# Ledger of designs, part 3: designed miniproteins, single chains

Each design is a single chain, and the fold is of that chain. pLDDT is the mean over its residues in the fold that is shown.

## One batch from the design tools (miniprotein)

Design m74
Fold by ESMFold2-Fast:
Structure m74 (fold): chain A 94 residues (1-94)
Amino acid sequence: SMEIDNLVRQVRGSYVTVRDNQNTVNTLRTLRDNGQISDSQYNQSVSRMRSVSRYHISIMQDNIVRLQSLGAPQNVIDQMRQMLQDSQQIYDDM
């Protein structure tokens, strides 16, 4: 259904955002280690990336619940759950 397709696109979009935030944090860590930014600037930026990632994780959780209620195929639900688990791990490691 169009609803299922839209929810899958939203989960994938949130997953991409969390992964992009991980790449940003990795870049910021390198800049801090090279002395190009302060520890304070690093901590502030990581805090922002964590907040955005947490928001996207909540969107993924809500959309997966809706996919289940709509009777989305089990293999689609399993793929979305894997993206959610990976996103949670990325967040915990930030």
Scores: mean pLDDT 94

Design m75
Fold by ESMFold2-Fast:
Structure m75 (fold): chain A 64 residues (1-64)
Amino acid sequence: MLTVDQKGAHVGTQAFRQALEDGQSEDQALQTGKDAALKAGMSEEDAERTGKVLRNALEERKAR
């Protein structure tokens, strides 16, 4: 069973991917992912950490 924080990170990642697919900017997609994680019950600090992980994933994708 996933914790609220684990579920929030998953929801945030899915919302971020969907926002990019819908043509949103990287900054807007990151904000959408963070907002989805917060709505799923993740704390603001954990949502910020999730946002940093997503930003690093974007940088890796651009490098490869």
Scores: mean pLDDT 75

Design m76
Fold by ESMFold2-Fast:
Structure m76 (fold): chain A 101 residues (1-101)
Amino acid sequence: AAPPVLEGRLSREEAAALHAAGENVTRAQLLAQVEALEEEVERVVKDEAHKEALLQVLERARALAEDLGDAAATRRALEGLLAVRRGIEEGSSAAVEAFLA
């Protein structure tokens, strides 16, 4: 099952909903998504600088997934995965740079 996709900064209600949903998103599911996106980046992204930026976000998402103990860590990991998906689809580092800031 795919994890929920985040579209921007969460409201208080959205943060509470993610906190409740956090128990249903497993570390294994987040790590599987990271691994799938790492393979996708290596396969489709040809620009080396863009590829390195996407892989850096995935490394941070992996670390957050490994420290999974609360909804904030889960939310940040999911935001990282969304930024990488946007980076692949748009061929742009803007979402990646926003996550890494």
Scores: mean pLDDT 64

Design m77
Fold by ESMFold2-Fast:
Structure m77 (fold): chain A 65 residues (1-65)
Amino acid sequence: EVTFNPKEGELPEEAKKYLDKAIEALKAGNFTEASLYVQKAAEIARKNLSGDEIAAIFLKALGPV
């Protein structure tokens, strides 16, 4: 069933890069750019992960703000 690996560890490398860019944009106050990077990361991740899994990963990484 579910393995020892967390879902964050299963996120594709390309999606991880976009998520990291989104975090940087949030720190800079560029919410529009952050939103675009989150969308790109989610688009890549959705090919391998469910929406709930993606949401959990993103909320943990970005926070509810």
Scores: mean pLDDT 70

Design m78
Fold by ESMFold2-Fast:
Structure m78 (fold): chain A 89 residues (1-89)
Amino acid sequence: AVTLAELANAINYNDQEAIKRLMSELNKDYGIGSWSDREKKVIVLNIFTNLGTLTGFLQEDEAYRQNVLKTLADTFGLSDEAKEKVIKA
């Protein structure tokens, strides 16, 4: 939970070094590189929800929210079809 919140914050601030470190830790702990698109969508949505709670960005405009979701989907390697479903949700 704490590590996922840190990743969400790093993505929000475009901290590439923190993103790389935290993604390496998540892959070590959870094996995210072997996850299906379905499993990756669940983690992306969980991080998005946590980021919204921590930063209040859910009160920002829709373009900001969409950009964060796209960045998360790209970071976790979702297919284009899965990205569209996450953005729509």
Scores: mean pLDDT 68

Design m79
Fold by ESMFold2-Fast:
Structure m79 (fold): chain A 95 residues (1-95)
Amino acid sequence: MTKEEAIELAKKAIELARRALELGMELLKRAETKEEILRAIGLILRAIGLEFEAELLLRKLEKGEVKDLEEVYKRLKELIEEAEELIKELEELLK
C-alpha cells in the first residue's frame, strides 16, 4: 500500500459520495409524502458524511499527517463500500 494508492482511493470515495448526493437530491425532488421527504433527507445526510470523511482523509494524506497508512487505506475501502451500497439503495428507490 502506497500513499499514492490511498490518495486515489480517497478521490474515488469522494466521487462516489458526490454521486450518492446527486441521487439523493433527485429522490428528494420526487418525494410526495412527509415520509419520503424524511427518507431522502436521511440518505442525503449519509452521502454528505461520507464525502466529508473522505475529504478529511485526503487532506491528511496530502499533508503527510497520517501515522498508520494501512488503517487509512482500510477506512477508505469501507467508505467506498458504504458509498456504493448507498448508490444502489438510491437507484432502487428512483425506479
Scores: mean pLDDT 89

Design m80
Fold by ESMFold2-Fast:
Structure m80 (fold): chain A 60 residues (1-60)
Amino acid sequence: MSPELQEAVDLAVEALALAVEISVLRSQLPSLSPEEQAEAEARIAELEARLAEVQAAIPQ
């Protein structure tokens, strides 16, 4: 596999993994304590920032 194609695949896999984790955390928010919700929301913000970076880096 070419290095460029491998990088594109790796970025796409990372983006998918980030999207899944964000979705799971969001689905769990209503059942968490206020302290756990604050931690989960901080984690979601970090994951969303990383997802935006990964999506911007994916070759066209």
Scores: mean pLDDT 80

Design m81
Fold by ESMFold2-Fast:
Structure m81 (fold): chain A 69 residues (1-69)
Amino acid sequence: MSEEEFEREVAYALGVMTAALLKRITGDEEFADELIRRLEEAYKAGNVEEVLRITKEAFERGDKLLEER
């Protein structure tokens, strides 16, 4: 794999796993499903920058939800 392909694969996996965990622990299915959909679209398009951005957004949203408890 190229370095870009590897980065995209890792970012995609982390993003999907983060969204799935958020869905399981928060019950916010619509938010999680939307993140996964966006990640799949960016991944299929080969857009590494967008995959990374969405993954970061998932982490930031998770952190914010925990702070609002």
Scores: mean pLDDT 76

Design m82
Fold by ESMFold2-Fast:
Structure m82 (fold): chain A 72 residues (1-72)
Amino acid sequence: SSMEEKAKELEEKAREALKAGDYETALKYAQELIEMGALEAARRILDELFRNGPASAFDAVLALGQQVQAAE
């Protein structure tokens, strides 16, 4: 479906941002994934941010993680 294609594209863009050290862009794409209901893809990006991101990103990761839990 077009929504599945968009979710996959956003997840790939988020992964590219993570590889580039652009954590703000990765968080933006995670939020877009949550807003479109792609909760599993959002969780994968947030998991990578939790494991490999800087401490300065953790507050945003926790906030988005709570949005994922609330959307379930």
Scores: mean pLDDT 84

Design m83
Fold by ESMFold2-Fast:
Structure m83 (fold): chain A 68 residues (1-68)
Amino acid sequence: SFDDIYDQLIQAGRNLDSDSVFSLMRQIRDQYPDRTDDVVRDVSVVIMSQPDRDRSRQVGRAMTQASS
């Protein structure tokens, strides 16, 4: 379901897991295209709140690529 993918994506963002963020964001884009922009905003906030700035930037780029 959307909620299951969303929860996994938020957790991947908290963990700065680039591969999971990319894969799960792509699933949202493909299965729930109308929700993609809202999810990108939410996940961006989570990623940017992490203390590892370099990894946050890397993961944010992966998310943006997956959402496009």
Scores: mean pLDDT 88

Design m84
Fold by ESMFold2-Fast:
Structure m84 (fold): chain A 140 residues (1-140)
Amino acid sequence: SLEEARKYAEEAVEELQKMADHATAMANDPAGRASHAQALLEEAQKFKENMEKLADIVPELAEEIRTAAEIFLRNVQGLADAVIAGDADTARQYANVARSSIEALAELVEKAVGPEVGQKIREAGDRLYAALDATVAALA
């Protein structure tokens, strides 16, 4: 139902917000950086799960949602690994691809459940990217 689809999309917004909080902690707490990167990845996995649940309800967008969510998770994994390794250049590359994946997912969520939730995905994604950019700057 549209109500169930909206629920999973709104849970995904909360997961992106938690990811932004963990990314902020990665920038500001070098000693805890590996732990914050792991927490970021755990929230990215939950985000992907909610996007897959959304895809199951919206079969006309299912392939595009699953593909974009998979690309997002893989790039967040690469980002987390690069941050733990202290590799600013590699972390920046993964962050840029993750940003593009969030833009694609925001558009798909807008098509699935409407512009209000789609805009929330975009805004949470922008906050996440700003926090990731700060983390990359802190590594350099």
Scores: mean pLDDT 90

Design m85
Fold by ESMFold2-Fast:
Structure m85 (fold): chain A 108 residues (1-108)
Amino acid sequence: SSMEEEYKRFIENLKKAAIEKVEELKKKLLEELEKKGDKEKKKKVEELFKETIEKIKNAKSMDEIIEIVKELIEKLKELKASKDIINEMELFLDILESLKRMIEWVLS
């Protein structure tokens, strides 16, 4: 249906935005780790972000994208990423959850 096609396009656009945000934060975090000389943590971060981007590419719904972002935030906390990086991801998550509520309201 036309509505199913619009939803699919919406999800594809949301995935692109999420990947762009994740790649931006990856760059910032890797630059911080490079300055600190922590090669082991840098490798773990590169692997984590690669896995996250692949999960986003394969996501089929807004709920899946939200869960992937939540998982990334928790893993970044475990890796002791800076508060600035964590706060930017949490703000992005809040935007995604607000967008989900708005869509659910429109479809009600």
Scores: mean pLDDT 86

Design m86
Fold by ESMFold2-Fast:
Structure m86 (fold): chain A 101 residues (1-101)
Amino acid sequence: GPPPTRLELHFEIDSDEDAEKAREQAVEAVRRAYELGVPELRITLTSKSGATLEVTIDLERGEVRTAFSGPDPADLAKLAEVASAVVREATRIMEERGLGL
């Protein structure tokens, strides 16, 4: 069948093990979205304390957006670590494809 028009992933992160697993799966999802030509990828990261970090990657326009909500900066730091890995991989692939490298 045709590829989906949007991929959406949700990860709950309450431990370093959750963060590492989410990082690996989210980075792989970025690679797969580019491989399949999916125009948008949305990754939502949450903690049990209610912190939320959303990463939206517009693969057609080459844009990445992040949005934060939550009262605890310590939970946000763990979510931001996963989000940073996703943004780095997306940027790397965009540059590689733009440069033909």
Scores: mean pLDDT 78

Design m87
Fold by ESMFold2-Fast:
Structure m87 (fold): chain A 73 residues (1-73)
Amino acid sequence: MVQQVQQTSQQAQQQGNNSMASQLNKIASTLSQLETRRREATSAGDTDLASALSAGITDLKNQGQQLIQQVQS
């Protein structure tokens, strides 16, 4: 997902849509941070935090997918 969001951001930049490219880059960065924190929570045995982070990651991936569709449309 992060890689796909970054690739779509580059496509948006090539299309001259700098605003969309910026939003996609922000999503990619946030996803990377949340996935790192989820792994840390899992390693620490914090199941509640890991579950909350997983839900947030899923929501953000869905947002990224919607933006990808907008760029490709």
Scores: mean pLDDT 80

Design m88
Fold by ESMFold2-Fast:
Structure m88 (fold): chain A 116 residues (1-116)
Amino acid sequence: MRETSLALAAHALRQLALVAPGARVLIASPDAALTAELVEAARAAGLEALGHVGELSHAELLALTREAGADLGLRVGADGRVSAVVPGSAPATTPGAGAGGGPVGSLSPEEALAGL
């Protein structure tokens, strides 16, 4: 999981560098080594990177991203899930190592039919 999360986060950082060279990114993870590796990868890609070591909620990530004036907030959770937030927009989830980010509070027609 850790190596897959690193690869996905590094890919997201390289994509940001292509569309917004010199953009600022906030990188958050409870793993200090992972945070350091991602900050180095972001800087190598030509981004301005800020690292935060610690577990952040989605709301805390968004608040810190806004406070830092960053163009993107990137979080790698303890579960290896990669998520991204853009200030002033809805949070975006990068496809990561982890089965099932679901839509909030809706049942598919198949699930509703199976429940009856």
Scores: mean pLDDT 68

Design m89
Fold by ESMFold2-Fast:
Structure m89 (fold): chain A 91 residues (1-91)
Amino acid sequence: SMSHTLQALERGLARLEEAIAAGDLDGAKELALGLTDLFENDERVPEEKKKELRELVKQALAETDPEKQRELLRRFAELGRELLRELKEKE
């Protein structure tokens, strides 16, 4: 069974992917911020990956072009999915 943290990450990533697909970039940015906090609080996540997530969300928040925001958020979601898979394997 997945921990509460892994369930929260799974749900958050699914909602992020849905928001990106729907073109809800403001909702996607809010979800990416919340996911960044969840990954930051998990000691099993490598520091370099936490830094990469922080830089992606920071760039997405500063970006004014919607297509570039979408690309940054997609990259965030892909990294988040990879990390979630690795965390599930460690439990």
Scores: mean pLDDT 87

Design m90
Fold by ESMFold2-Fast:
Structure m90 (fold): chain A 87 residues (1-87)
Amino acid sequence: NKLIENGVPESVAKLFLERAKELGLSQEQIDELVPVLVTAFKVGVPSNEATINLILNNWKPGQEQELVDRIKNAVRGDLGGLLEALS
């Protein structure tokens, strides 16, 4: 599991997979979102359900690299910074 390999807690990785499948995302789309989540958590955004829901609710197919770049440039290690980056 790429999320766990990158230091994401197993509980958070499982929650992300469950939520993504509930939203009808394909395995390909789930795999494309892994770098977005890893980047958010590495820049200090909390590894929790609120962060997962925020990313999934604001994500659009084909914008994964754009989201990675926006998170890197705008996030201040909190949900407010992440919301600003996704706006």
Scores: mean pLDDT 73

Design m91
Fold by ESMFold2-Fast:
Structure m91 (fold): chain A 71 residues (1-71)
Amino acid sequence: LEAGIEAAALMGVPEELVRRAREAAEAIKRQPDPEKRERATQLLLEGLEAAFRGDYETAERLLEEALEVAK
């Protein structure tokens, strides 16, 4: 996850999205429920995938959803 987030930053993905991705990854690490952790991880990966395609609107939505699930 950290390598993917760092790659997004290096590729010029907006800093706000990179920050949200890092926040979601950190919340996932702290989540004790394995089902919520798995679901949030899937959403984070899909969000990063969208960001790499330049679909920043989809990336923002998915990253916000990942953070909400990881709470």
Scores: mean pLDDT 81

Design m92
Fold by ESMFold2-Fast:
Structure m92 (fold): chain A 73 residues (1-73)
Amino acid sequence: SLEELQPEIDAGILAIQAAVAREIVKEHPDNKELVEEALKTLERLYEQAKARGLEDTVRFIEEVIEEVKKLAE
């Protein structure tokens, strides 16, 4: 059923949102306001993934956060 797929759908949506935030920063790494908003969004996504016990998604978002921080240097 769709309910049995819900954790996988939720994980996918969070991962897509994190990947999109990373791509936006890659296109505008010198835009400090945009980078700060992307990091706030990623931290929110991290907390959502963590609260739901989505361990692989948590790890992916951690990697994205570190990549965004490096791009903003």
Scores: mean pLDDT 86

Design m93
Fold by ESMFold2-Fast:
Structure m93 (fold): chain A 92 residues (1-92)
Amino acid sequence: AEELLKEGAKAFVAGDYETAIKKFEEAVAAAPDSRAGADALLIRGLALYKLGKYEKAAEDFERAAEVYEKLGDLESAKLAREAAERAREEAE
């Protein structure tokens, strides 16, 4: 999962959001209930948001929040929930 997270982050920084989304999908699938999985969901949500896919971004942010909450990271969970709410507002 960490290698896929690094590859996805590299693509994201380069502005290649399609490759980033694919790599983060693989990272989530490899370790869905881990910190790496939550981080992958969060950054995939950001990539989807940048592509104007607000509903899908909100879904990823909500899933990231759920995983962070299970890990006891309440601050990251709160930030992810706020991001999901903003993405839904942008979706109309």
Scores: mean pLDDT 84

Design m94
Fold by ESMFold2-Fast:
Structure m94 (fold): chain A 54 residues (1-54)
Amino acid sequence: AMKEMYERVQRLIQAGDAIDTGLEKALAELEKKSKEEAEIFKRYADEVQSALDS
């Protein structure tokens, strides 16, 4: 009884830590993609401006 309860609590703690780590990675990946899209758009605008100035 007590040993089984201890094992259940340990598994829940480990599962919680794994979920938190996965969420942090997902948020970092979304932020990276958002920055990449903004950079691509800026480069495109800079190229158009350079062509107009030529």
Scores: mean pLDDT 70

Design m95
Fold by ESMFold2-Fast:
Order: C-alpha cells, then structure tokens, then sequence
Structure m95 (fold): chain A 60 residues (1-60)
C-alpha cells in the first residue's frame, strides 16, 4: 500500500545518508516498532535494495 511504499523510500534515504543503520535506528527515525522495522528491512533485502552487514544494513 501507499504507506508501506513511503516507509520503504524513507528507509532507503536514511541508509544512503548514514551508510549503515540498525533496526533500532530505523524504528526510532520512523517512529515505528522494531518488529515493523525488521519487516521493512526483510522486504528491502528480498528486493535486492539492501544487504545485512554485521548488526546493520547498507545499500547494495
């Protein structure tokens, strides 16, 4: 849905700005739960947009 697409776009911008971000940082920045942040990151990894690096995520 539109809200999900907006959150995905905002996460991508955040990662591009900071390099590597954790689920906690994403949750805090977007005002969402860590569980929701994890779901968003799982979706971005599945789409090949980001990769998991240690305890964080970065753009592919």
Amino acid sequence: NAERAELLGRVAVLIASKGVVTEEEIADYLGISRATARELMDELVERGVVEKVGDGYRLV
Scores: mean pLDDT 79

Design m96
Fold by ESMFold2-Fast:
Structure m96 (fold): chain A 75 residues (1-75)
Amino acid sequence: SEDARLAALEAEAERLVERVHALATTLPDAERTAVAQRVAELMGAFRDAAAARDLAGMEAVLAELRALLAEVEAA
């Protein structure tokens, strides 16, 4: 169902955010602040897509969160 897919995307977003925040603790303060601000922006966009039941928009934000995670892992 669409509701089950929405719940799955919300769970994936929460998991990605937790991973990004955990890894960001190893970064210098300025970079940690920039990462935290980017996560907040992306989660705002994710919430807006979820409220609109826009699955494609939610998937696009998850792709950006995965890209952010990869950047933090490479730092």
Scores: mean pLDDT 89

Design m97
Fold by ESMFold2-Fast:
Structure m97 (fold): chain A 85 residues (1-85)
Amino acid sequence: MEDRKELVQLFTELYKLLKEYEKNPSEEIRQKIDEVLEKIRAILSKYLTPEEVEEFYRRLKEAIEKKDFQQVADILSELFDKFDE
C-alpha cells in the first residue's frame, strides 16, 4: 500500500518535471527527472523481475529523450495497472 502511494506521488512529480523540462530544458531539471526515475526503478525492483524492471526503465528513458510525453504517460499507466493485478 505505501509503495503504491509513493509510485503515484513519483509519477506526479515526473509529469510536473517533464512539463517544466519542455518549457525550460536545463541540466538541473534533467537531473531531477533522473532522480525520480531511479526512485521508481527501486520500488519496481521489489515487485518485478530484474528483466522487467530494466525493460520498463529503458522504455521510459527512451520516451523522455524523444520528448514523447504521451508514451511516458502510457508506460506509467501500464506500470500502475501491474500493481493492481
Scores: mean pLDDT 77

Design m98
Fold by ESMFold2-Fast:
Structure m98 (fold): chain A 77 residues (1-77)
Amino acid sequence: SEAEAVAAVLAFMEHGSRDQRVRFIANLEQLTGKTVPSELVQGVLEERPASELEDAVRDLVREVGAENVMAALAASL
């Protein structure tokens, strides 16, 4: 579900390493053929708190679909 995907990404961003987060972005772009929104990429690179990324994560899940987000996340773990 959308809510489940959002929660999973936020937990991953909070507890994941920088290398895992970069891998997630690369996997998502490969799966969708789309570039990840610049706001989310900058938030990851600047190591912003997960709470500051919540809206960007919701927009991402809505744009690319929960299934693609969950697949990219699983491939990044």
Scores: mean pLDDT 77

Design m99
Fold by ESMFold2-Fast:
Formats: C-alpha cells, structure tokens, sequence
Structure m99 (fold): chain A 63 residues (1-63)
C-alpha cells in the first residue's frame, strides 16, 4: 500500500542519517503528489513502482 511504501521510505532515510524534520517534509510532499496521481486514475500498483524508483534514486545519491 502507499502507506506501507512511505513507511519504508521513512525508515530507509532515517537509517541513512537524514534528519527526522527533513524526512517528514519529503514524505508529506511525496504523499500529496502520489495521492493526486491516484485521484487522476493511476493504480496503486503504478504508485508503488514510482515510490520504489524514488527509493532507488535516493539510495544512489547517498550510496
């Protein structure tokens, strides 16, 4: 689910040492964006793939 995927993103960012305040801001923005895409008819499956791609991009930037 979107909530589960966002929780995994939060956990990973916290593990990488990102401050909780920055994690909260990023997750809030991503939630709003993904919920807008869901309202526009994007499936949960596609939303999850977008979030997985974002996670990989963050991991690549931070190593």
Amino acid sequence: SLDSSLAELEARLRELGVPDEEIAALVARLRTFLEQLKEEGMSQEHLDKILETALRAVEEMLR
Scores: mean pLDDT 76

Design m100
Fold by ESMFold2-Fast:
Structure m100 (fold): chain A 55 residues (1-55)
Amino acid sequence: SDEEEKEKAIESAAKGLAAMGVPEEEARRLAQEAVKGAKTGEEASRRAADLVARA
């Protein structure tokens, strides 16, 4: 479902940012903001990947 895909996108982006040195709490917040407003799970995943790529 879109909701499950959004949660997975948030978790994936947060882990990616944390691996790059972003504090876990901040990483989760940034990931949540990036996927906020995404209408589909695919869009959420794309935004999450873009966030990590720009970090």
Scores: mean pLDDT 81

Design m101
Fold by ESMFold2-Fast:
Structure m101 (fold): chain A 104 residues (1-104)
Amino acid sequence: NEEKIREYAERLVELMKQGASKSEILSEIVVYAVELVVELYRKLGLSLDVLNVPWSPEESKALVDKVNELIDKAIEAIKKGDIEKAKEYIEEAIKLVIDALLNG
């Protein structure tokens, strides 16, 4: 759900502005992406066993590295006062985790 992702990204950017750590934001992104995928599957009557998890160590590292890059870009955008751009980077990070859960 595009609207829910946008609203959650706004909440995470607010936490980042309040000094939340990169590891806290990474954890929140992963947890929220899982919750959205579970809610989507529940509403569609789909089985959770079609999710592309657990990931290999290599896949997990690549995903975490990309999400951390987007979090770093969001932090820099916040420092420059570009809150809208920060929200876009966090939305991209959430979507990246959702895509990995569905497709790998």
Scores: mean pLDDT 79

Design m102
Fold by ESMFold2-Fast:
Structure m102 (fold): chain A 62 residues (1-62)
Amino acid sequence: MRLSLEEQQLVNRAAREVIEGLSRTPSAKEQVEMLLKAAEEAERRGFLETAEALRRAAEELE
């Protein structure tokens, strides 16, 4: 509810990538890679809170 449309699209894309990874062959390493890539993209766009949340999710999967 606090996310901008652009930020919401980025989060949805990251979530979709993780879900697709889980549906084929879940690998903690692949999930971490996807989340870190999404976090870097969010940070590049200035979405620092979203980037931090994505990095924390990746850390929990390590």
Scores: mean pLDDT 71

Design m103
Fold by ESMFold2-Fast:
Structure m103 (fold): chain A 60 residues (1-60)
Amino acid sequence: SDANIERLRQAIRDLEEAKEKLEARLAQTSDPKVRETIEAMIAEYERQIEALREEIKKLE
């Protein structure tokens, strides 16, 4: 349904915003272990965004 697609699109926008904030934080981070943690979180958000995009594709 269109309502489900819009919900998924909103979830993608929220994850993209969270990812952008983490990328900004990564740019200001010098500690290698903290950088590794942030990079892992960014990669997880990228995987979630891709999964949501695939769900939208199935509904279209």
Scores: mean pLDDT 89

Design m104
Fold by ESMFold2-Fast:
Structure m104 (fold): chain A 64 residues (1-64)
Amino acid sequence: ALEEAYKAGYEAGLEAGKKGGVLSGVRAGTKAGIEAGQKNGLSVEAGRIAGTLGGYEGGLEGEK
């Protein structure tokens, strides 16, 4: 449950970050993580954290 929200946020952030940089990744990741958390009736906190991490890592990867 929590793991699913985390995964959704992280993967969306990573993918968007690789294409559009850190800011795009963080925005997309946090949005996906929050939506997954809301859908499962979980705190959005895990999704937001995962989205931020994924977006940051994706952005750095894209800048290489």
Scores: mean pLDDT 73

Design m105
Fold by ESMFold2-Fast:
Structure m105 (fold): chain A 74 residues (1-74)
Amino acid sequence: LLELIQQALEAARRGAPQSVLDELLEQIRKVVSDRQLRLLEEAMEALRRGESVEDLAQRALEAGDPLLAEALRR
């Protein structure tokens, strides 16, 4: 799971094609909550725009998702 999340974040940072991002998100959707998926989608969009994800990482931590928060901060 953590490996899939990291792959998705790295693909977004690299500006990977939408088809690659959709494939990774579909795999992640099967193992995370809708809330976690929404935060990840927002983070990937921010990374594609070259924006900071620090606020999203803090939001994940406050929501009780420390592993997601840690993945976003790296």
Scores: mean pLDDT 76

Design m106
Fold by ESMFold2-Fast:
Structure m106 (fold): chain A 86 residues (1-86)
Amino acid sequence: KAVEALRDGAVAFRQGDYEEAIKHYEEALAAGLKAKQDLVYTLLGEAYYRLGRYEEAIAYYEKALALNPKNERARANLEKARAALA
């Protein structure tokens, strides 16, 4: 269930279990969250960023912005991840 996977991912993220959060967010995408795909990509990017996996974080933020160019959260996080690679 897409909404349950998104919820479980958010719980894992808050507990610092970023790898478990990624698994749940991927399950949410697979279950077809039509109106929230850019949010799920942003959350995947945030989890990868917390793991120090900045290249993967950047890729997910770019996917979020491709779906919703007005996603300020993804834009701000993209710049932060790019700065972390410099």
Scores: mean pLDDT 85

Design m107
Fold by ESMFold2-Fast:
Structure m107 (fold): chain A 68 residues (1-68)
Amino acid sequence: SAHVEEARRALEAGDYEEAIRHAQKALEEDPNNVEALSVLAEAYRRLGDEEKAKEYEEKMLEALKKQS
């Protein structure tokens, strides 16, 4: 989705707040979007929010299990 692409670009640019906004929009369309969950986990980790980083990492792993 366009939101996932924007989230990835923002993450690569070091714009973690922008990455979070775009990734959250992607999750509104698909709550199990692995790439969006991965961006959220990394962005929160980069911002020092370890609790939210772990939350999104766990959600990403659960989404991956559904695809196996």
Scores: mean pLDDT 85

Design m108
Fold by ESMFold2-Fast:
Parts: structure tokens; C-alpha cells; sequence
Structure m108 (fold): chain A 62 residues (1-62)
């Protein structure tokens, strides 16, 4: 499912180098905007930029 793919992408972002992390975060933001809407996607991106991967996953599960 798209939700599972987004969660796996967050897990990859948490383990990635800074440059790869930035790319993965932008890909998550684009897909989340398409599936969950812009407002939720912005909150997910903000959580990821703050290193709060658990909050980002919770926002996707809602």
C-alpha cells in the first residue's frame, strides 16, 4: 500500500546520509501531498526535518 511505502521511506530517511536524507524527505513530501493532502504533508516534512521520525509515521497512519 502507499502507506506502507511512505513508512518504509521514513525508515530509509532515518538511516541515510544527510544528502540522501534530504532527497528522500522531498520524495516523501511529494507523495504525501498527493495522497494525504498538502497540510498533512507539510507537518510530515516538518517532523522529518526535526528528526522526529515517530511523529512522521503517526501522521501517515492517520
Amino acid sequence: STVEKLIKAIEQASKASPEHKAIIIELIYKEASRVLGEEVAKKIKEALLNGDYEKAKELIRE
Scores: mean pLDDT 84

Design m109
Fold by ESMFold2-Fast:
Structure m109 (fold): chain A 86 residues (1-86)
Amino acid sequence: ITTAFLTLDFSDPGVLELTGYALDLLRERGLPLSQFPSVLREMNRKAGVDTSSVSRLYRPDFRKAKGSDITREDVEEAVREVEKRL
């Protein structure tokens, strides 16, 4: 289990669109869907979300990343970075 889903606001339609785009890119490039959590980690990195401490995610003032914090180009870069590590 990855903490990536805790840092992205999956109630935001923009996040759902971008994560759907990430899945489509993985399928298009022939990458295994098991790499999806790694793509989510790279997307969180692009949004500037610090995932280094799990305890921070449970703070009342923690803000989850929304679709406006990430671009389609950031998703494409995230998929490319995961592909390079395979």
Scores: mean pLDDT 67

